# Ledger of designs, part 37: designed miniproteins, single chains, continued (4)

Each design is a single chain, and the fold is of that chain. pLDDT is the mean over its residues in the fold that is shown.

## One batch from the design tools (miniprotein)

Design m13267
Fold by ESMFold2-Fast:
Structure m13267 (fold): chain A 70 residues (1-70)
Amino acid sequence: IEELEEIFDAILEQLKELGLDPDTIAQIAALLKKAIDEVKKKKLDNDEIRELLEKLGEEIQALIDESLEK
């Protein structure tokens, strides 16, 4: 769990350096927090967590694309 939080923090830091809108960064942060909550609620195994991370990557990319369109 702490390892996931550290990875997510690093991602958010990189997005801030990239100059994304604060609203987009907040949406991504909320999405990452929702994933951590899902891991806790469903007690996901490491394999399920890895699948969740792949899905998160796609969702984050979609949010970035949406931000660039606006």
Scores: mean pLDDT 74

Design m13268
Fold by ESMFold2-Fast:
Structure m13268 (fold): chain A 73 residues (1-73)
Amino acid sequence: SEWKKLKEQRDADEEAGQAAIQKYASSPVASAIERGLKWYSGQSLLKIAEIGKELPEAAEYKEEGEKLLAEVE
Protein backbone atom coordinates (compact mmCIF):
# COMPACT_ATOMS: atom_id res chain seq x y z
CA SER A 1 0.00 0.00 0.00
CA GLU A 2 1.30 3.46 -0.95
CA TRP A 3 0.13 5.06 2.31
CA LYS A 4 2.00 2.40 4.36
CA LYS A 5 5.22 3.08 2.44
CA LEU A 6 4.83 6.83 3.06
CA LYS A 7 4.18 6.23 6.77
CA GLU A 8 7.21 3.94 7.13
CA GLN A 9 9.39 6.50 5.34
CA ARG A 10 8.01 9.37 7.45
CA ASP A 11 8.53 7.43 10.71
CA ALA A 12 12.14 6.57 9.73
CA ASP A 13 12.86 10.18 8.69
CA GLU A 14 11.29 11.49 11.92
CA GLU A 15 13.58 9.23 14.00
CA ALA A 16 16.65 10.30 12.00
CA GLY A 17 15.62 13.96 12.21
CA GLN A 18 15.13 13.83 15.98
CA ALA A 19 18.57 12.19 16.34
CA ALA A 20 20.10 14.99 14.24
CA ILE A 21 18.41 17.67 16.39
CA GLN A 22 19.83 16.06 19.55
CA LYS A 23 23.31 15.66 17.99
CA TYR A 24 23.41 19.32 16.89
CA ALA A 25 21.42 20.80 19.82
CA SER A 26 24.11 23.45 20.54
CA SER A 27 24.60 24.27 16.82
CA PRO A 28 22.84 27.15 14.98
CA VAL A 29 21.61 24.54 12.45
CA ALA A 30 19.46 22.78 15.09
CA SER A 31 16.47 25.14 14.60
CA ALA A 32 16.70 24.78 10.81
CA ILE A 33 16.69 20.96 11.11
CA GLU A 34 13.68 21.11 13.47
CA ARG A 35 11.73 23.43 11.14
CA GLY A 36 12.56 21.28 8.10
CA LEU A 37 11.55 18.10 9.92
CA LYS A 38 8.19 19.58 10.97
CA TRP A 39 7.49 20.75 7.40
CA TYR A 40 8.46 17.39 5.86
CA SER A 41 6.59 15.36 8.50
CA GLY A 42 3.48 17.55 8.16
CA GLN A 43 3.42 17.25 4.36
CA SER A 44 3.97 13.48 4.58
CA LEU A 45 1.09 13.03 7.06
CA LEU A 46 -1.25 15.02 4.78
CA LYS A 47 -0.29 12.76 1.84
CA ILE A 48 -0.83 9.65 3.99
CA ALA A 49 -4.29 10.94 5.01
CA GLU A 50 -5.23 11.70 1.37
CA ILE A 51 -4.03 8.35 -0.04
CA GLY A 52 -5.46 6.34 2.87
CA LYS A 53 -8.64 8.44 3.27
CA GLU A 54 -10.76 5.30 3.80
CA LEU A 55 -8.79 4.42 6.96
CA PRO A 56 -10.25 5.17 10.44
CA GLU A 57 -7.00 6.94 11.40
CA ALA A 58 -6.90 9.18 8.29
CA ALA A 59 -8.48 12.12 10.17
CA GLU A 60 -5.84 11.85 12.91
CA TYR A 61 -2.99 11.93 10.35
CA LYS A 62 -4.55 14.98 8.66
CA GLU A 63 -4.97 16.82 11.99
CA GLU A 64 -1.38 16.10 13.10
CA GLY A 65 -0.02 17.13 9.69
CA GLU A 66 -1.92 20.44 9.75
CA LYS A 67 -0.71 21.07 13.32
CA LEU A 68 2.95 20.52 12.35
CA LEU A 69 2.66 22.81 9.31
CA ALA A 70 1.04 25.54 11.44
CA GLU A 71 4.04 25.38 13.83
CA VAL A 72 6.42 26.04 10.90
CA GLU A 73 4.56 29.18 9.77
Scores: mean pLDDT 78

Design m13269
Fold by ESMFold2-Fast:
Structure m13269 (fold): chain A 95 residues (1-95)
Amino acid sequence: SAAIAAKVRALLQRRIAALRAQIAALRQQLAQAKKNNDKSTALALEIVISLYESQLAQLEELLANGASPEEVYRASLSADTSADELKELKAMAEK
């Protein structure tokens, strides 16, 4: 239904915004680690940023393609997704 599609879009947009904010914060930490010549912290941050950017790309593709609640729920199982958001997605997928 159009109402379910609107809820899925809003949820995807909220999660994309949250991931973008997390990536921005990690990039600031990475810049600081590089200034401090902390190579081990910089490498760890680059790996985490790469993982989050991959998750962001997946969510952006789901948003662009008008994904179903079931597709968003499945993608969320492999992402750092809050318990409340998973519960909301599961409820939408079961309708």
Scores: mean pLDDT 77

Design m13270
Fold by ESMFold2-Fast:
Structure m13270 (fold): chain A 75 residues (1-75)
Amino acid sequence: GDGDGTLDAAELRELLESLGFRPSDAEVEALIAAMDLDGDGVLDGAEARYFIREAARRSGASEEEVEALLARYLG
C-alpha cells in the first residue's frame, strides 16, 4: 500500500471491483494467501504486477488500462 509497490487486501478488493468483480472478504484473503510467498499478508511488486495483469486481461481490459492500473496500485 501507500505507493510502496505492494498490494494489500483493501487495494486488491478495490482493484477487483474496478474490473467488475464482487469478491467477498474470504475470497480476497484466499487470493492473497495463494500468491503471498513471503507470508506478510500483502502482495509484493512481482506478485501484484502478475495479478493486476492477469485480472485485467481476464476482464477484457486493454494494455493501456493494464498500464494505468499498474501505475495506480504499484506506482
Scores: mean pLDDT 72

Design m13271
Fold by ESMFold2-Fast:
Structure m13271 (fold): chain A 107 residues (1-107)
Amino acid sequence: SMAREELERLVAEARAQLARLQEFQENNELSEEDIELLEKAVEESDKILQENASKASAETEEKQLKIQALVLIRLSQMALDLHEGKITEKELEERVKELKEEIEKII
């Protein structure tokens, strides 16, 4: 039940972020450059996870931005898959666990 409540919170956040991204696309406010920056932030986060998996990281603006980019991408994908019925509740719980582990390695 606790895992379910956490999942519902993350899905609600992902839906809000997806709605914002869709609104930006409709208004031509989200540029290709912004998308590229998000992709680069995710790639850089993956590098940090590989190089600093065992180290506690200090809270910095750059690290917070990378965490936000990772969360935005992963949660948006999970929200879409859940909405389309492409994943089971069990598979979604595993993806949430993986995301938490990725965030913990950056923090």
Scores: mean pLDDT 55

Design m13272
Fold by ESMFold2-Fast:
Structure m13272 (fold): chain A 73 residues (1-73)
Amino acid sequence: AERERNLALQRELALRALAGMSAEELVDRFLAIRGEVDAAQLEEMRARAEAILAELRARREEALAAIAEQEAA
């Protein structure tokens, strides 16, 4: 039970942190784990990170809007 709660909490904190991070920050942390990449791969990673962050933010906004409409209905 406690282990499951801790994992759920860590996941929520990670998702909040990711939604608040810049694409550059996300890539930097990825590189800290993965190691060196070439300049072309780095640019691709930045573009990918930006797309992922934009999607996560959009999904959060949609979820919040749906909850607000449901409470107003």
Scores: mean pLDDT 66

Design m13273
Fold by ESMFold2-Fast:
Structure m13273 (fold): chain A 97 residues (1-97)
Amino acid sequence: MEEIIEENREEVIEALERAIELAEEAKEAAKKGDIEKAIELLEEARRALEPTEGLGTFAALQLYLAKEFLKKGDIEGAIELVEKAIEELRRRLEELK
């Protein structure tokens, strides 16, 4: 029902790719114990998904929950949620390419 013009499609693809990059960096920061950096990167990844018009909604929710898990000291649970978000975003990218 939504018309995606060719230019908007490129912007959505770039947004998804940027969010994946930031989420991967957040996962690495969390693995190294840099919780502050991981939280900042997760927030940036969520902001990067704003142009995706719902395509990134589940991934954005998973990134939000990962941030909450990091705040509670559940680093392993946070990493699992970030990995699920990356998988969802990659699936969305394949649908657009």
Scores: mean pLDDT 80

Design m13274
Fold by ESMFold2-Fast:
Order: C-alpha cells, then sequence, then structure tokens
Structure m13274 (fold): chain A 85 residues (1-85)
C-alpha cells in the first residue's frame, strides 16, 4: 500500500542520513586532531585550514542533523574555537 511505501522510504532516509552524519562527525574529529598537531608544530596556516574544514562540516550538521548530530556539531565548534586560541 501507499502507507507501507512511505514508511519504507522514511526508514531508508533516516538510516542513510544517520550514516552520512556519523561519517561527517568522524571526519570533523580527524580534522581537529590534525589542527592540534599543526598547532604543536607551529604550522598556523595548516591549523587554520583544518579548523575551517571542521567548522564547515559542523555547520552543515547543525543545518541538516538530528538533535544528537546538532549537539555533536556544537561540541566540534567549541573544540575548534579552543584550538584556535
Amino acid sequence: SGEEQLKAQREAYEKNKKEIDDRMIERAEQLLKKAEEAKKQGNMFEMEIYLSMAYMMATSLKMTGDEESIKRAEEIIKRADEIYK
């Protein structure tokens, strides 16, 4: 029925969205680690590039993510700001 088709489409969308969001969070966290290492080496240019990329990914998550993804994105932004200091 149309109702069963709509339910299946919603479940598939939610599953795929969560997988995409989880990968984006993992990539942003990797970029923060690279930024911290660049900062330790005095490479401020590389630090700024990695922080900018992490910030862009976190901003995207805040626009399209669920409540959990938004919270994780806010923590990424906070950590990026702390590294930039």
Scores: mean pLDDT 86

Design m13275
Fold by ESMFold2-Fast:
Structure m13275 (fold): chain A 104 residues (1-104)
Amino acid sequence: ELEKKIEEVKKEMEKRVKELDSQINDFANQAKKYGEEALKYSEEAEQARKTPNADKIVEELKKKIDEFMEKAKKYREQMANLASERYKTVKEGKEKIEKLKKEL
């Protein structure tokens, strides 16, 4: 019975960790994508500065940079929250397993 409960806690922990790792990777990829888009617009803005009457184009590019940077930031924040949940999941799971092992 106790050995079976230990296996159940371990399986539930491993399943949740796998789900969280998948979500963290998805959000990390989205953050990277939006960060790279912001970098491309930043490079376009630097090139535009070299041309006469570039002010309007540079301002439009700055708005796009800010938009993509905000999107990247939101995905990084979601990733950090999931990483925290992953840490708690592993910690709580290990504590439950250790408690059950002491009763065995």
Scores: mean pLDDT 87

Design m13276
Fold by ESMFold2-Fast:
Structure m13276 (fold): chain A 104 residues (1-104)
Amino acid sequence: APKVTLEIEVPDEFKVGETLTVTSTATNEGDEPVTVKLSLYKIENGKLTLLQEASAVVPPGSSVTLTLSRKLTEEDVGEYLVVASAYNEKGELVASDSKRFTVK
């Protein structure tokens, strides 16, 4: 089991006119701080376009929750990928999680 645990909470589908909320909780059970990023991408023709990002430092023995929120319009229709990533002090990836969802 990884010393850093990442969990992403997002529904599989949103409707135009709703508020999108993506939440990720990072728990650091290690002895060193980690930096966590939560990145929201739109998937267009097999390419990822970064739309929003949040980051925080998670001290040893602590948890942090990151939230991305966005009012959805007709321009937001499509397929999405959310990625949570944790990096150590050397910039090495130590944990990751991802989820897909759709806006209709």
Scores: mean pLDDT 87

Design m13277
Fold by ESMFold2-Fast:
Structure m13277 (fold): chain A 97 residues (1-97)
Amino acid sequence: SRTDEAAEKAMEKYPEKAEEIRKAAEDYQRRGEETAERAKELVKEGDTAKGFELAANVAAEIIYEADPVMREVAQAAAADLSRRTTEAAGEVEKEKA
């Protein structure tokens, strides 16, 4: 994933914080996956706008919480969450066809 690639680069740039970066990446990915699943439920219920709003809010929170060392990892996690939410909305639309 983009988050895994960003984490690898961040660990190379800040080797003294490699363990902290790895844990942050795992936390961001877990939160992203849980949020994407909830967003998909909202889209299935007809609340597509709420699903995207939820994903956007969680992505913003992850970026806001990130210190400079984690910034690129947080941005990658936000991008992965946005992608998953968009894919989930597309899957729901296909299921209705």
Scores: mean pLDDT 84

Design m13278
Fold by ESMFold2-Fast:
Structure m13278 (fold): chain A 70 residues (1-70)
Amino acid sequence: GAEAANELTRALREGDRERAIAAAREILATSPEVVLKNILHELGLSREQLEALAAGDEAAFEAARAALAA
């Protein structure tokens, strides 16, 4: 829920890729669809981008950091 979303935000801001991947995986595993949509909207991410980040995609990690910085 909110804790995993806050952890993802901190990991992206700090450039900690391993923590960002772990947080993205937890969000996808534990969040109901409504909560997931709210997290995606707040972070400026698509579901596909969050799934790519959880899979360890470096381009998705950099795109998520750029979205957060905007």
Scores: mean pLDDT 81

Design m13279
Fold by ESMFold2-Fast:
Structure m13279 (fold): chain A 92 residues (1-92)
Amino acid sequence: DEELFDKAIEKAAEDVANYLREKYPEITEEQAEAFKKAIIDYLKETGVLDAEKFREIVKEVTGIELSEEEAQELLNYFAEKVGKTYDELAAK
């Protein structure tokens, strides 16, 4: 349940961080680790992550401005990995 969800979040955050580093080579390993921590901490505290908040975290940590479309695609992937739909991930 919660332990499995936490492990799924950690894996999904890792996969998304790896995707961002491959697409945006200017993102450092330090920034990728900070991004993973920020996403994991936010989800563990709130249980919710929408495209707007996801874009905000990416911009704050890496300086990269994602489009709404790209953020939505990444969150659809994230939701699938944690066993949720986007609507379930975005709305508590």
Scores: mean pLDDT 81

Design m13280
Fold by ESMFold2-Fast:
Structure m13280 (fold): chain A 88 residues (1-88)
Amino acid sequence: MKKEIRKKILEAIGLTLRAIGDELDTGKPDEEAVRKAIEKYREAAELLKKAGNYKEASELYKQAAKLAEMIGDKKEAEKYREESKKLE
């Protein structure tokens, strides 16, 4: 379980860095890469929440919210901010 969570976080970081690189090149982040990163952060946060690691899960939801805001998806950003607040 801990190895699976770490893998999802690393995948999310890699996708985020790729999306930032695309933003520098085109002036817009790769929305597909950002959405995949959001999904990996969400999956990792859900696994942490199931394990009772609420503080760490809250931090990953905050990262997902920031990425959703980056692509202009205000509804998804609000959803993840609310999930983060529920764990505080």
Scores: mean pLDDT 77

Design m13281
Fold by ESMFold2-Fast:
Structure m13281 (fold): chain A 69 residues (1-69)
Amino acid sequence: SLDRARALLDQASSLKSQGDDLAKQGNLSDAISKYNQAIELTRRAAELLGAEPDVSDLTSKIQQLKQQQ
C-alpha cells in the first residue's frame, strides 16, 4: 500500500504541474480540472496511509482561478 500511495502522490504532483502550466496559459477550466484530479489522487493516497490529505495548496489554486472566471 505504501508503494501504491507513493505512485498516486507522484501522479498527483504531475497533474498539479500540468494544471500550473494550463493556468499560466489562461486555460483556467482545464487547469481546475487537473487540480481536481490531483486532489482526488492525493485523498486516495491519504486513505491508504491513514493520514489527512494535504490539499490546501490545490484548493487555494482552484479558488483563485474560479475568481478569474
Scores: mean pLDDT 88

Design m13282
Fold by ESMFold2-Fast:
Structure m13282 (fold): chain A 60 residues (1-60)
Amino acid sequence: DKKVIEDYAERMKKAALDLGDPDSAKKIEETAKKGIEKGEPSIDVIEKLSEILSEAEGKS
């Protein structure tokens, strides 16, 4: 579901920005867009976004 990926990406992007990591926020946005374009399952895309955010949290 495209909307589910978009909603998760916006939330995780905001969280990364709140951590002071705009590079991770951009990577989240790009990863979500690429997943949607490829028609990847929502769960697979969300897992990738979660890993990016976890890396950002580990740096903070």
Scores: mean pLDDT 80

Design m13283
Fold by ESMFold2-Fast:
Structure m13283 (fold): chain A 76 residues (1-76)
Amino acid sequence: MPSIDTIVQATKDDAKARLLAAGLPEDVAQKAADEAGKKVRDYYEKHGDTLPLTELAEKMKAIVDDTIAAALAAHK
C-alpha cells in the first residue's frame, strides 16, 4: 500500500478536525483540508524519493500548518 494515500487521508482528517475545532464552517474546513492534502501529495511526489522520512514528515507538517493558518486568517 502506497504510504502517500494513508498520509494524505490522515492529513485531510487532521486538518478538517483542527479547522472545525477552531469554529470554521464544515464546507470551509473541508475545502482547506482538501487543499492541505493536495499540497502534501504534490510535495511527496517531488521529494518522497530524495528526502529522509523525518525531513519529509517535518516539511509536510509545515505545509499543513501553513494551510490551516491561511484558512483561519481568511475567516474573521
Scores: mean pLDDT 79

Design m13284
Fold by ESMFold2-Fast:
Structure m13284 (fold): chain A 80 residues (1-80)
Amino acid sequence: SKELELAKTKAFALNIAMATEADVLQRQNPDLPQALVDELNNLIADGYARIKAAKTAEEVEAIAATTRDQFDALVAQAKA
């Protein structure tokens, strides 16, 4: 549906923005634990895969929201 297409387009854009934020975080903090870097990269990749597989706009929006919340928590951990 057009609603699903629009939701996925917006969610993919947000996922790209998170990937950019993760890249900047790593460049500014070269001593970040590899385990944390791996968690950030895996979260972004898993988010992309889940958005791609989603069959409703509501599923896409839920995935985008939970992925962002988990991303923000990992970023906060990185800055602590």
Scores: mean pLDDT 89

Design m13285
Fold by ESMFold2-Fast:
Structure m13285 (fold): chain A 87 residues (1-87)
Amino acid sequence: AQEVLAEAVRTLEEAIARARALLAAGDPADLPAAREAVERAREALETLRKTLEETLPELPPETKALLAEMQARVDEAEAAVAAAEAA
């Protein structure tokens, strides 16, 4: 269970890192790819949350904290992409 969580976190971190790298390059042509990366991260987080809720009768406090941390990171990446798109 923890190994599955770690793999899902890695996938999510890779998607966030891709979005941030595309934004850091500053090329407007990469904005659609950055948007796609953020959407993939949101989908991965929702899938992980649903899977954990279906497999565990109650989420451990450490798992709840990790999900909250990942949500915050996805929200930050989303805000960064939205700001770049509005510029």
Scores: mean pLDDT 78

Design m13286
Fold by ESMFold2-Fast:
Structure m13286 (fold): chain A 69 residues (1-69)
Amino acid sequence: VHVGEEVVEVDGVPVTVRTEVSDTTLTLTLTGPRDAVRRLAQTILDTTPLRLVSRSETDDSVTLTFDLV
């Protein structure tokens, strides 16, 4: 499992993106203000060709898991 973390700005608002890659899945955890996190998550879902396996949301985070197989 490989893990990375970076900060992405969405309309000037920082969102922390944690990326975790295994042999079968890609997991993205987006943390930040609710509106910015949801906008970034929707952009990722609209642009990625990978199959979404699961999506979970909390007050300040969205976790997206994609299938790499």
Scores: mean pLDDT 81

Design m13287
Fold by ESMFold2-Fast:
Structure m13287 (fold): chain A 79 residues (1-79)
Amino acid sequence: MPSPEELLEEFRRRVEEVAREGLRRGLSLDEMYKRIEEVTKEFLEEYERVHGRDEEFENEMERIALEILLKAAAELAAR
């Protein structure tokens, strides 16, 4: 099983990939939000299943997702 740090790193990579592909394919911010929310839910459910509830882990995932979404929004606004 990956450590919490390894799982957060994998989550970041996955969310960055979703945003990058979304921007490449011309998806709207709303569609990217939905896809990122889906990934966040999957990682949270798996983490809680193995490690139990961890508000710090959930907050870190939300921070990572928001950071990447804001970056994608800025790139779209520049186009």
Scores: mean pLDDT 80

Design m13288
Fold by ESMFold2-Fast:
Structure m13288 (fold): chain A 66 residues (1-66)
Amino acid sequence: SEKEQKMKEIAEEYQQRVDEVKQQGDADAAAAAKQGPELAQEVLEKYQQKIGELILEAGREGEELL
């Protein structure tokens, strides 16, 4: 159905976005680690929050189609 196709597109789009954020977060954390482990941890926590928000947004958009 069009609904199922839309849900699949949302899932794929958010998965790509999450993967992009993970790659950027790992790179930024590695750079921050050169200045100190505490800075690396702060960067990782910020990116983990962003990933969590994207997962919640994907879930909400999926539910709105149901």
Scores: mean pLDDT 82

Design m13289
Fold by ESMFold2-Fast:
Structure m13289 (fold): chain A 109 residues (1-109)
Amino acid sequence: GEGLEEGEKGAKKAEEMGNGEGAAEAGRGAGIAAYYGSGETINGAVGYSAGAIGSAGSYASDLMGLGDKEAARDGASGAEGAAVGAKGEEGVKGAREAAEGARKAAEKA
């Protein structure tokens, strides 16, 4: 469903871009996957927040001129937090795929 699709979309963007922007997209996808997979529970909200924080951190690092590597690190951290907080089969799968994409983007940055 939606959670798996959003996680896969984030993972694909991270893999194609291999940079901080890709990691931020993966963080967002992971957060959305965690939210939908958890059936809108508190754990889903926590996962969504972790993904959103990672995405926002990536954007803030870019604005501060900290560079692509710092932005990618923040995105990957957010995606990992979302994956840990994820519940439900599709939400967990989507969030984990997005977290892997974010890690690959951080390695390339």
Scores: mean pLDDT 65

Design m13290
Fold by ESMFold2-Fast:
Structure m13290 (fold): chain A 78 residues (1-78)
Amino acid sequence: MITQHVVSETNEALNPNPNDNTIYVMKPEEWREERKELSKFTGEPEPTVVDTDEPFLVTRVYDENNNLISETVEKVES
C-alpha cells in the first residue's frame, strides 16, 4: 500500500494531489524514536543513522502488502 502524507511542525497536513508516495517531515529525534520503536517490535536491525538536528523530509514507499520498499531522507530547505 502506498500513501502520501506530509505533516509540518505545526501538525498541519501539506497535501498536494493524492499520489502513491509516503512523505513525512520529521525532526531527527522523532525519526530516531520511531525507528527505535519499530526495531523493538519487529526485531529488525536499526536503519542508517541520520546525524542532524534540523528537520528533514522522509519519503517512504510501500508495496501492496504494506512492506517498506524504500526510504529516503532529505534535508528540508526553506
Scores: mean pLDDT 50

Design m13291
Fold by ESMFold2-Fast:
Structure m13291 (fold): chain A 75 residues (1-75)
Amino acid sequence: MPEVGQKALVNTLDGGSVGGTISEIVSEDEIVVEATTASGALAHLKPGDLVTVRILSYKVVGDTTLITGRVIEVR
């Protein structure tokens, strides 16, 4: 299960990625990531953006949660 304070790397099915820290767990399949890096289809995101992600699948590797997901909202 992803946890608040963990590093997250989110890859989207459309070839975007966003890296940051998990700031909130909304539900079992929805989290908020505070962005630090972004690329591909998500390269328009700014550091400090709060990115709401729907989780399709995840894997925890060390201190990092690797997520395949969809970006739902940016605040």
Scores: mean pLDDT 84

Design m13292
Fold by ESMFold2-Fast:
Structure m13292 (fold): chain A 94 residues (1-94)
Amino acid sequence: SVEEAIEKIIELIEEARKKILEYLEKGDYESALKVVDELGKKIGEVFKSNPEIPLEIEDLVLQFLLQVRRAIEEKKSAEEIEKLFDELIEKLKK
């Protein structure tokens, strides 16, 4: 179902958030970016396997991934990056 697919996306995002924050605390921006890239690939697979997911949700998640990647490249604070995750998860919960 769409609901189950969204739950899987949220789980992937939460797992990636934890790893990204750990790398950011260590100043390991390159490893943090690698986690974002891997998250994007895994989420892409969920979208391909679940074509019933609305395009608006796909756009929302893809824009989020771009924003997180950019924030890490610009060395934004962990707090600013965590806010991006919180905002997306709130929008995905129905």
Scores: mean pLDDT 87

Design m13293
Fold by ESMFold2-Fast:
Structure m13293 (fold): chain A 93 residues (1-93)
Amino acid sequence: MKPKKPGKNRDDWIKTLKGFYKLSKGEKPSEDEINSIKNFIKRVYKHDKVKLQRSMEEFDKGINTLDESYRISFKSVYDMMKTMIGSTDEDFE
């Protein structure tokens, strides 16, 4: 069984990535971008309820404080996501 190629669901990934990019700059994302990030976290930790809860709490704390440590963490996630989706820097320049 080979996985079915997804029909270019780029908008959801772009919203998530833009959200993390804004957070890395100390800016609050839109509600759509925040919801996209939360849905991404739910997918990543769907089999680990403890990590899911902790990730949601840390995300909510991060967007409310935007301290240098959180901005660095969000930039790290942004860089990892760019790598995972095949280096779409063109979408953000």
Scores: mean pLDDT 71

Design m13294
Fold by ESMFold2-Fast:
Parts: structure tokens; sequence; C-alpha cells
Structure m13294 (fold): chain A 62 residues (1-62)
């Protein structure tokens, strides 16, 4: 039970981080900072992948 809860919380944490990077990417793009926007998009993709992986593990542990 604790492992499933921990996986869900970690997945949610990575999801929130991904949303944060998405907001930063959009803001940087609107400000004309394409290099910063690209950096944040790469981090967005990385954290989304981690979030999805943990979500899959939580579903398998049910």
Amino acid sequence: MEEVRELILESASYGVLAIGYASKAVSSEKLGNKEEAEKYRKQLDEYLEKSHELERKALEAK
C-alpha cells in the first residue's frame, strides 16, 4: 500500500514540475527567448516521461 501511494505522489510531483516548465517555456517563447524556451521544453518532456513511468508502475501495483 505505501509503495503505491509513494509512486502516485512522485508521479504527481513530476507532473507539477512538468507544468511549471511548460509555463516557463511559453513565457520564454513570448519574450523572444527561444533558447530558454527550448531548454524548458526539454525539461518538460523529461519530467512528463518520469511522471508517466511512475503512473504506469502505480497502476501495475494495484
Scores: mean pLDDT 79

Design m13295
Fold by ESMFold2-Fast:
Structure m13295 (fold): chain A 85 residues (1-85)
Amino acid sequence: ALADDVIALLAAAAAGDDDAAREYAERVERLTGWPAEELVRAARDFIASLTPEQLRAVAEEASTLVSPDVAARLRAALAAVAAAL
């Protein structure tokens, strides 16, 4: 689903996994027509703009809308970002 791919894109961007971020951005592009390169950049900018508290709030809300495996990946990526801050 679109939400799953967007959350996976954000998780990949947070982890610094450029290959995974591009793969999920290309899936979102197929559904929305938005260029994958712009989606990757927007995801990186979004993650970089958030405080650790805002990242946790977004992860909590997003996890109710996505599959359990994607939610687990998002939590792991956000934990990695929080540890790097």
Scores: mean pLDDT 73

Design m13296
Fold by ESMFold2-Fast:
Structure m13296 (fold): chain A 102 residues (1-102)
Amino acid sequence: SEEKLLEVIETSKDPKERAAALLALAIDYYLQGDEEKAKEYLEKLKKLLEEEGAPKELLDYIDEILSKEKLKPEDLLELEKKVAEFFGLSLEEFRKLIAKLR
């Protein structure tokens, strides 16, 4: 639920859990057609990743997505893969983490 994901973002001390929750909310809003809210959560994700020392290539990719007039499913899939890789997780492991936080 959105409420559980928001609680993780506010209370978890684990940056990968907070990143997973932020990206999950961005994807959920995108699937609902709320691209403005999806981008808001992607901006929050970018800030968290920057604070955690993410490489410029990952931050630049988020900026590229944020600059698009319309988001595509492949944009979010590639972002999910890149965020998982930054935390040393496979895409499958990262998706299991997201499912656990819901």
Scores: mean pLDDT 88

Design m13297
Fold by ESMFold2-Fast:
Structure m13297 (fold): chain A 100 residues (1-100)
Amino acid sequence: NDAGVKLSEEEFIKVMIEAGLSKEVAERAAKERVSPQEAIELVRKEGGSGRSDMLVAVHAAALREVVERAKAGVEFLEPKVMLSSGMMLALAEIEDGTLL
């Protein structure tokens, strides 16, 4: 339950609004630090047709991919700047394996 990568509340709220939730509901979910899975369930309950679930899942999958890459030593904001020399070697091996 201790997230190594902490997304800002503003980013979380933006994703929820993009999924079709109102600002009020999105802000409440962010304050309660609700799990992404619980947030998807809320969107589905409010949206009613289940299309929101698919849209939120796509955005959540993209965010999870970014988080997983950041954990592996790949960062999109400032690539390799915050990495130590040893971590740079590991990053190069990952990039080779990913065919970048």
Scores: mean pLDDT 50

Design m13298
Fold by ESMFold2-Fast:
Structure m13298 (fold): chain A 74 residues (1-74)
Amino acid sequence: MDKTVEDLATASELAVRAYREGLSPEETRERALREGLPEEVAELAGENVRAIRTGKPAGLEAARELAEQERRRR
């Protein structure tokens, strides 16, 4: 399976959870790192929280598109 799709999905899930808990992008990144996720995934989670707060769901939309593309292929 494409690891990039899995990492993006994980980052998006963390971002939604963190947003619901009222965490900042920086706090979201710290939590992801504490949970053992790679720095790239932690940064994506933080940026996704920032996008949600500004009304730009870029990370979540990218993860959804990649997951749907993978599903259609199989």
Scores: mean pLDDT 69

Design m13299
Fold by ESMFold2-Fast:
Structure m13299 (fold): chain A 76 residues (1-76)
Amino acid sequence: MEEERRRELREKVVKAAEEQLKEKGVDGFSYAEVGKKVGVSQATARRLVEESDRRGESFVGIDIGMERIERGVRRL
């Protein structure tokens, strides 16, 4: 039961994160907004995205991390 609910939340969080990243890009991306759309905390949204990435179900967290690193280098 808890695991099934966690899977559903993970799917919703990943979808919301993908949509936000597509709409606002990395500059406008926020786990707080993703959590708000899904009804979970910012920390939970980040954790679920990281869990999905680790399981190979998504690459959202990796994509965000890579883009932020590249933009950080450009700001230097």
Scores: mean pLDDT 70

Design m13300
Fold by ESMFold2-Fast:
Structure m13300 (fold): chain A 65 residues (1-65)
Amino acid sequence: SFSTRLTGAAIRAIGLTPDLEVKVEVKDGKLIITIHVRDEKEKEHAEKVAEELERELGVEVRVEM
């Protein structure tokens, strides 16, 4: 269900980026996860996590510095 997908995606994102700020938004029935990074190393890690989450869960993931 939509609710189960939302919860699973949020938990997965937090688990893969434990020291990064993660924001979860729902707009027009779409789930958007934004991972905030502070430096280039965090950005490289977060981009790999974003690709994994988009592949596995079919959600939109954004990485912002």
Scores: mean pLDDT 71

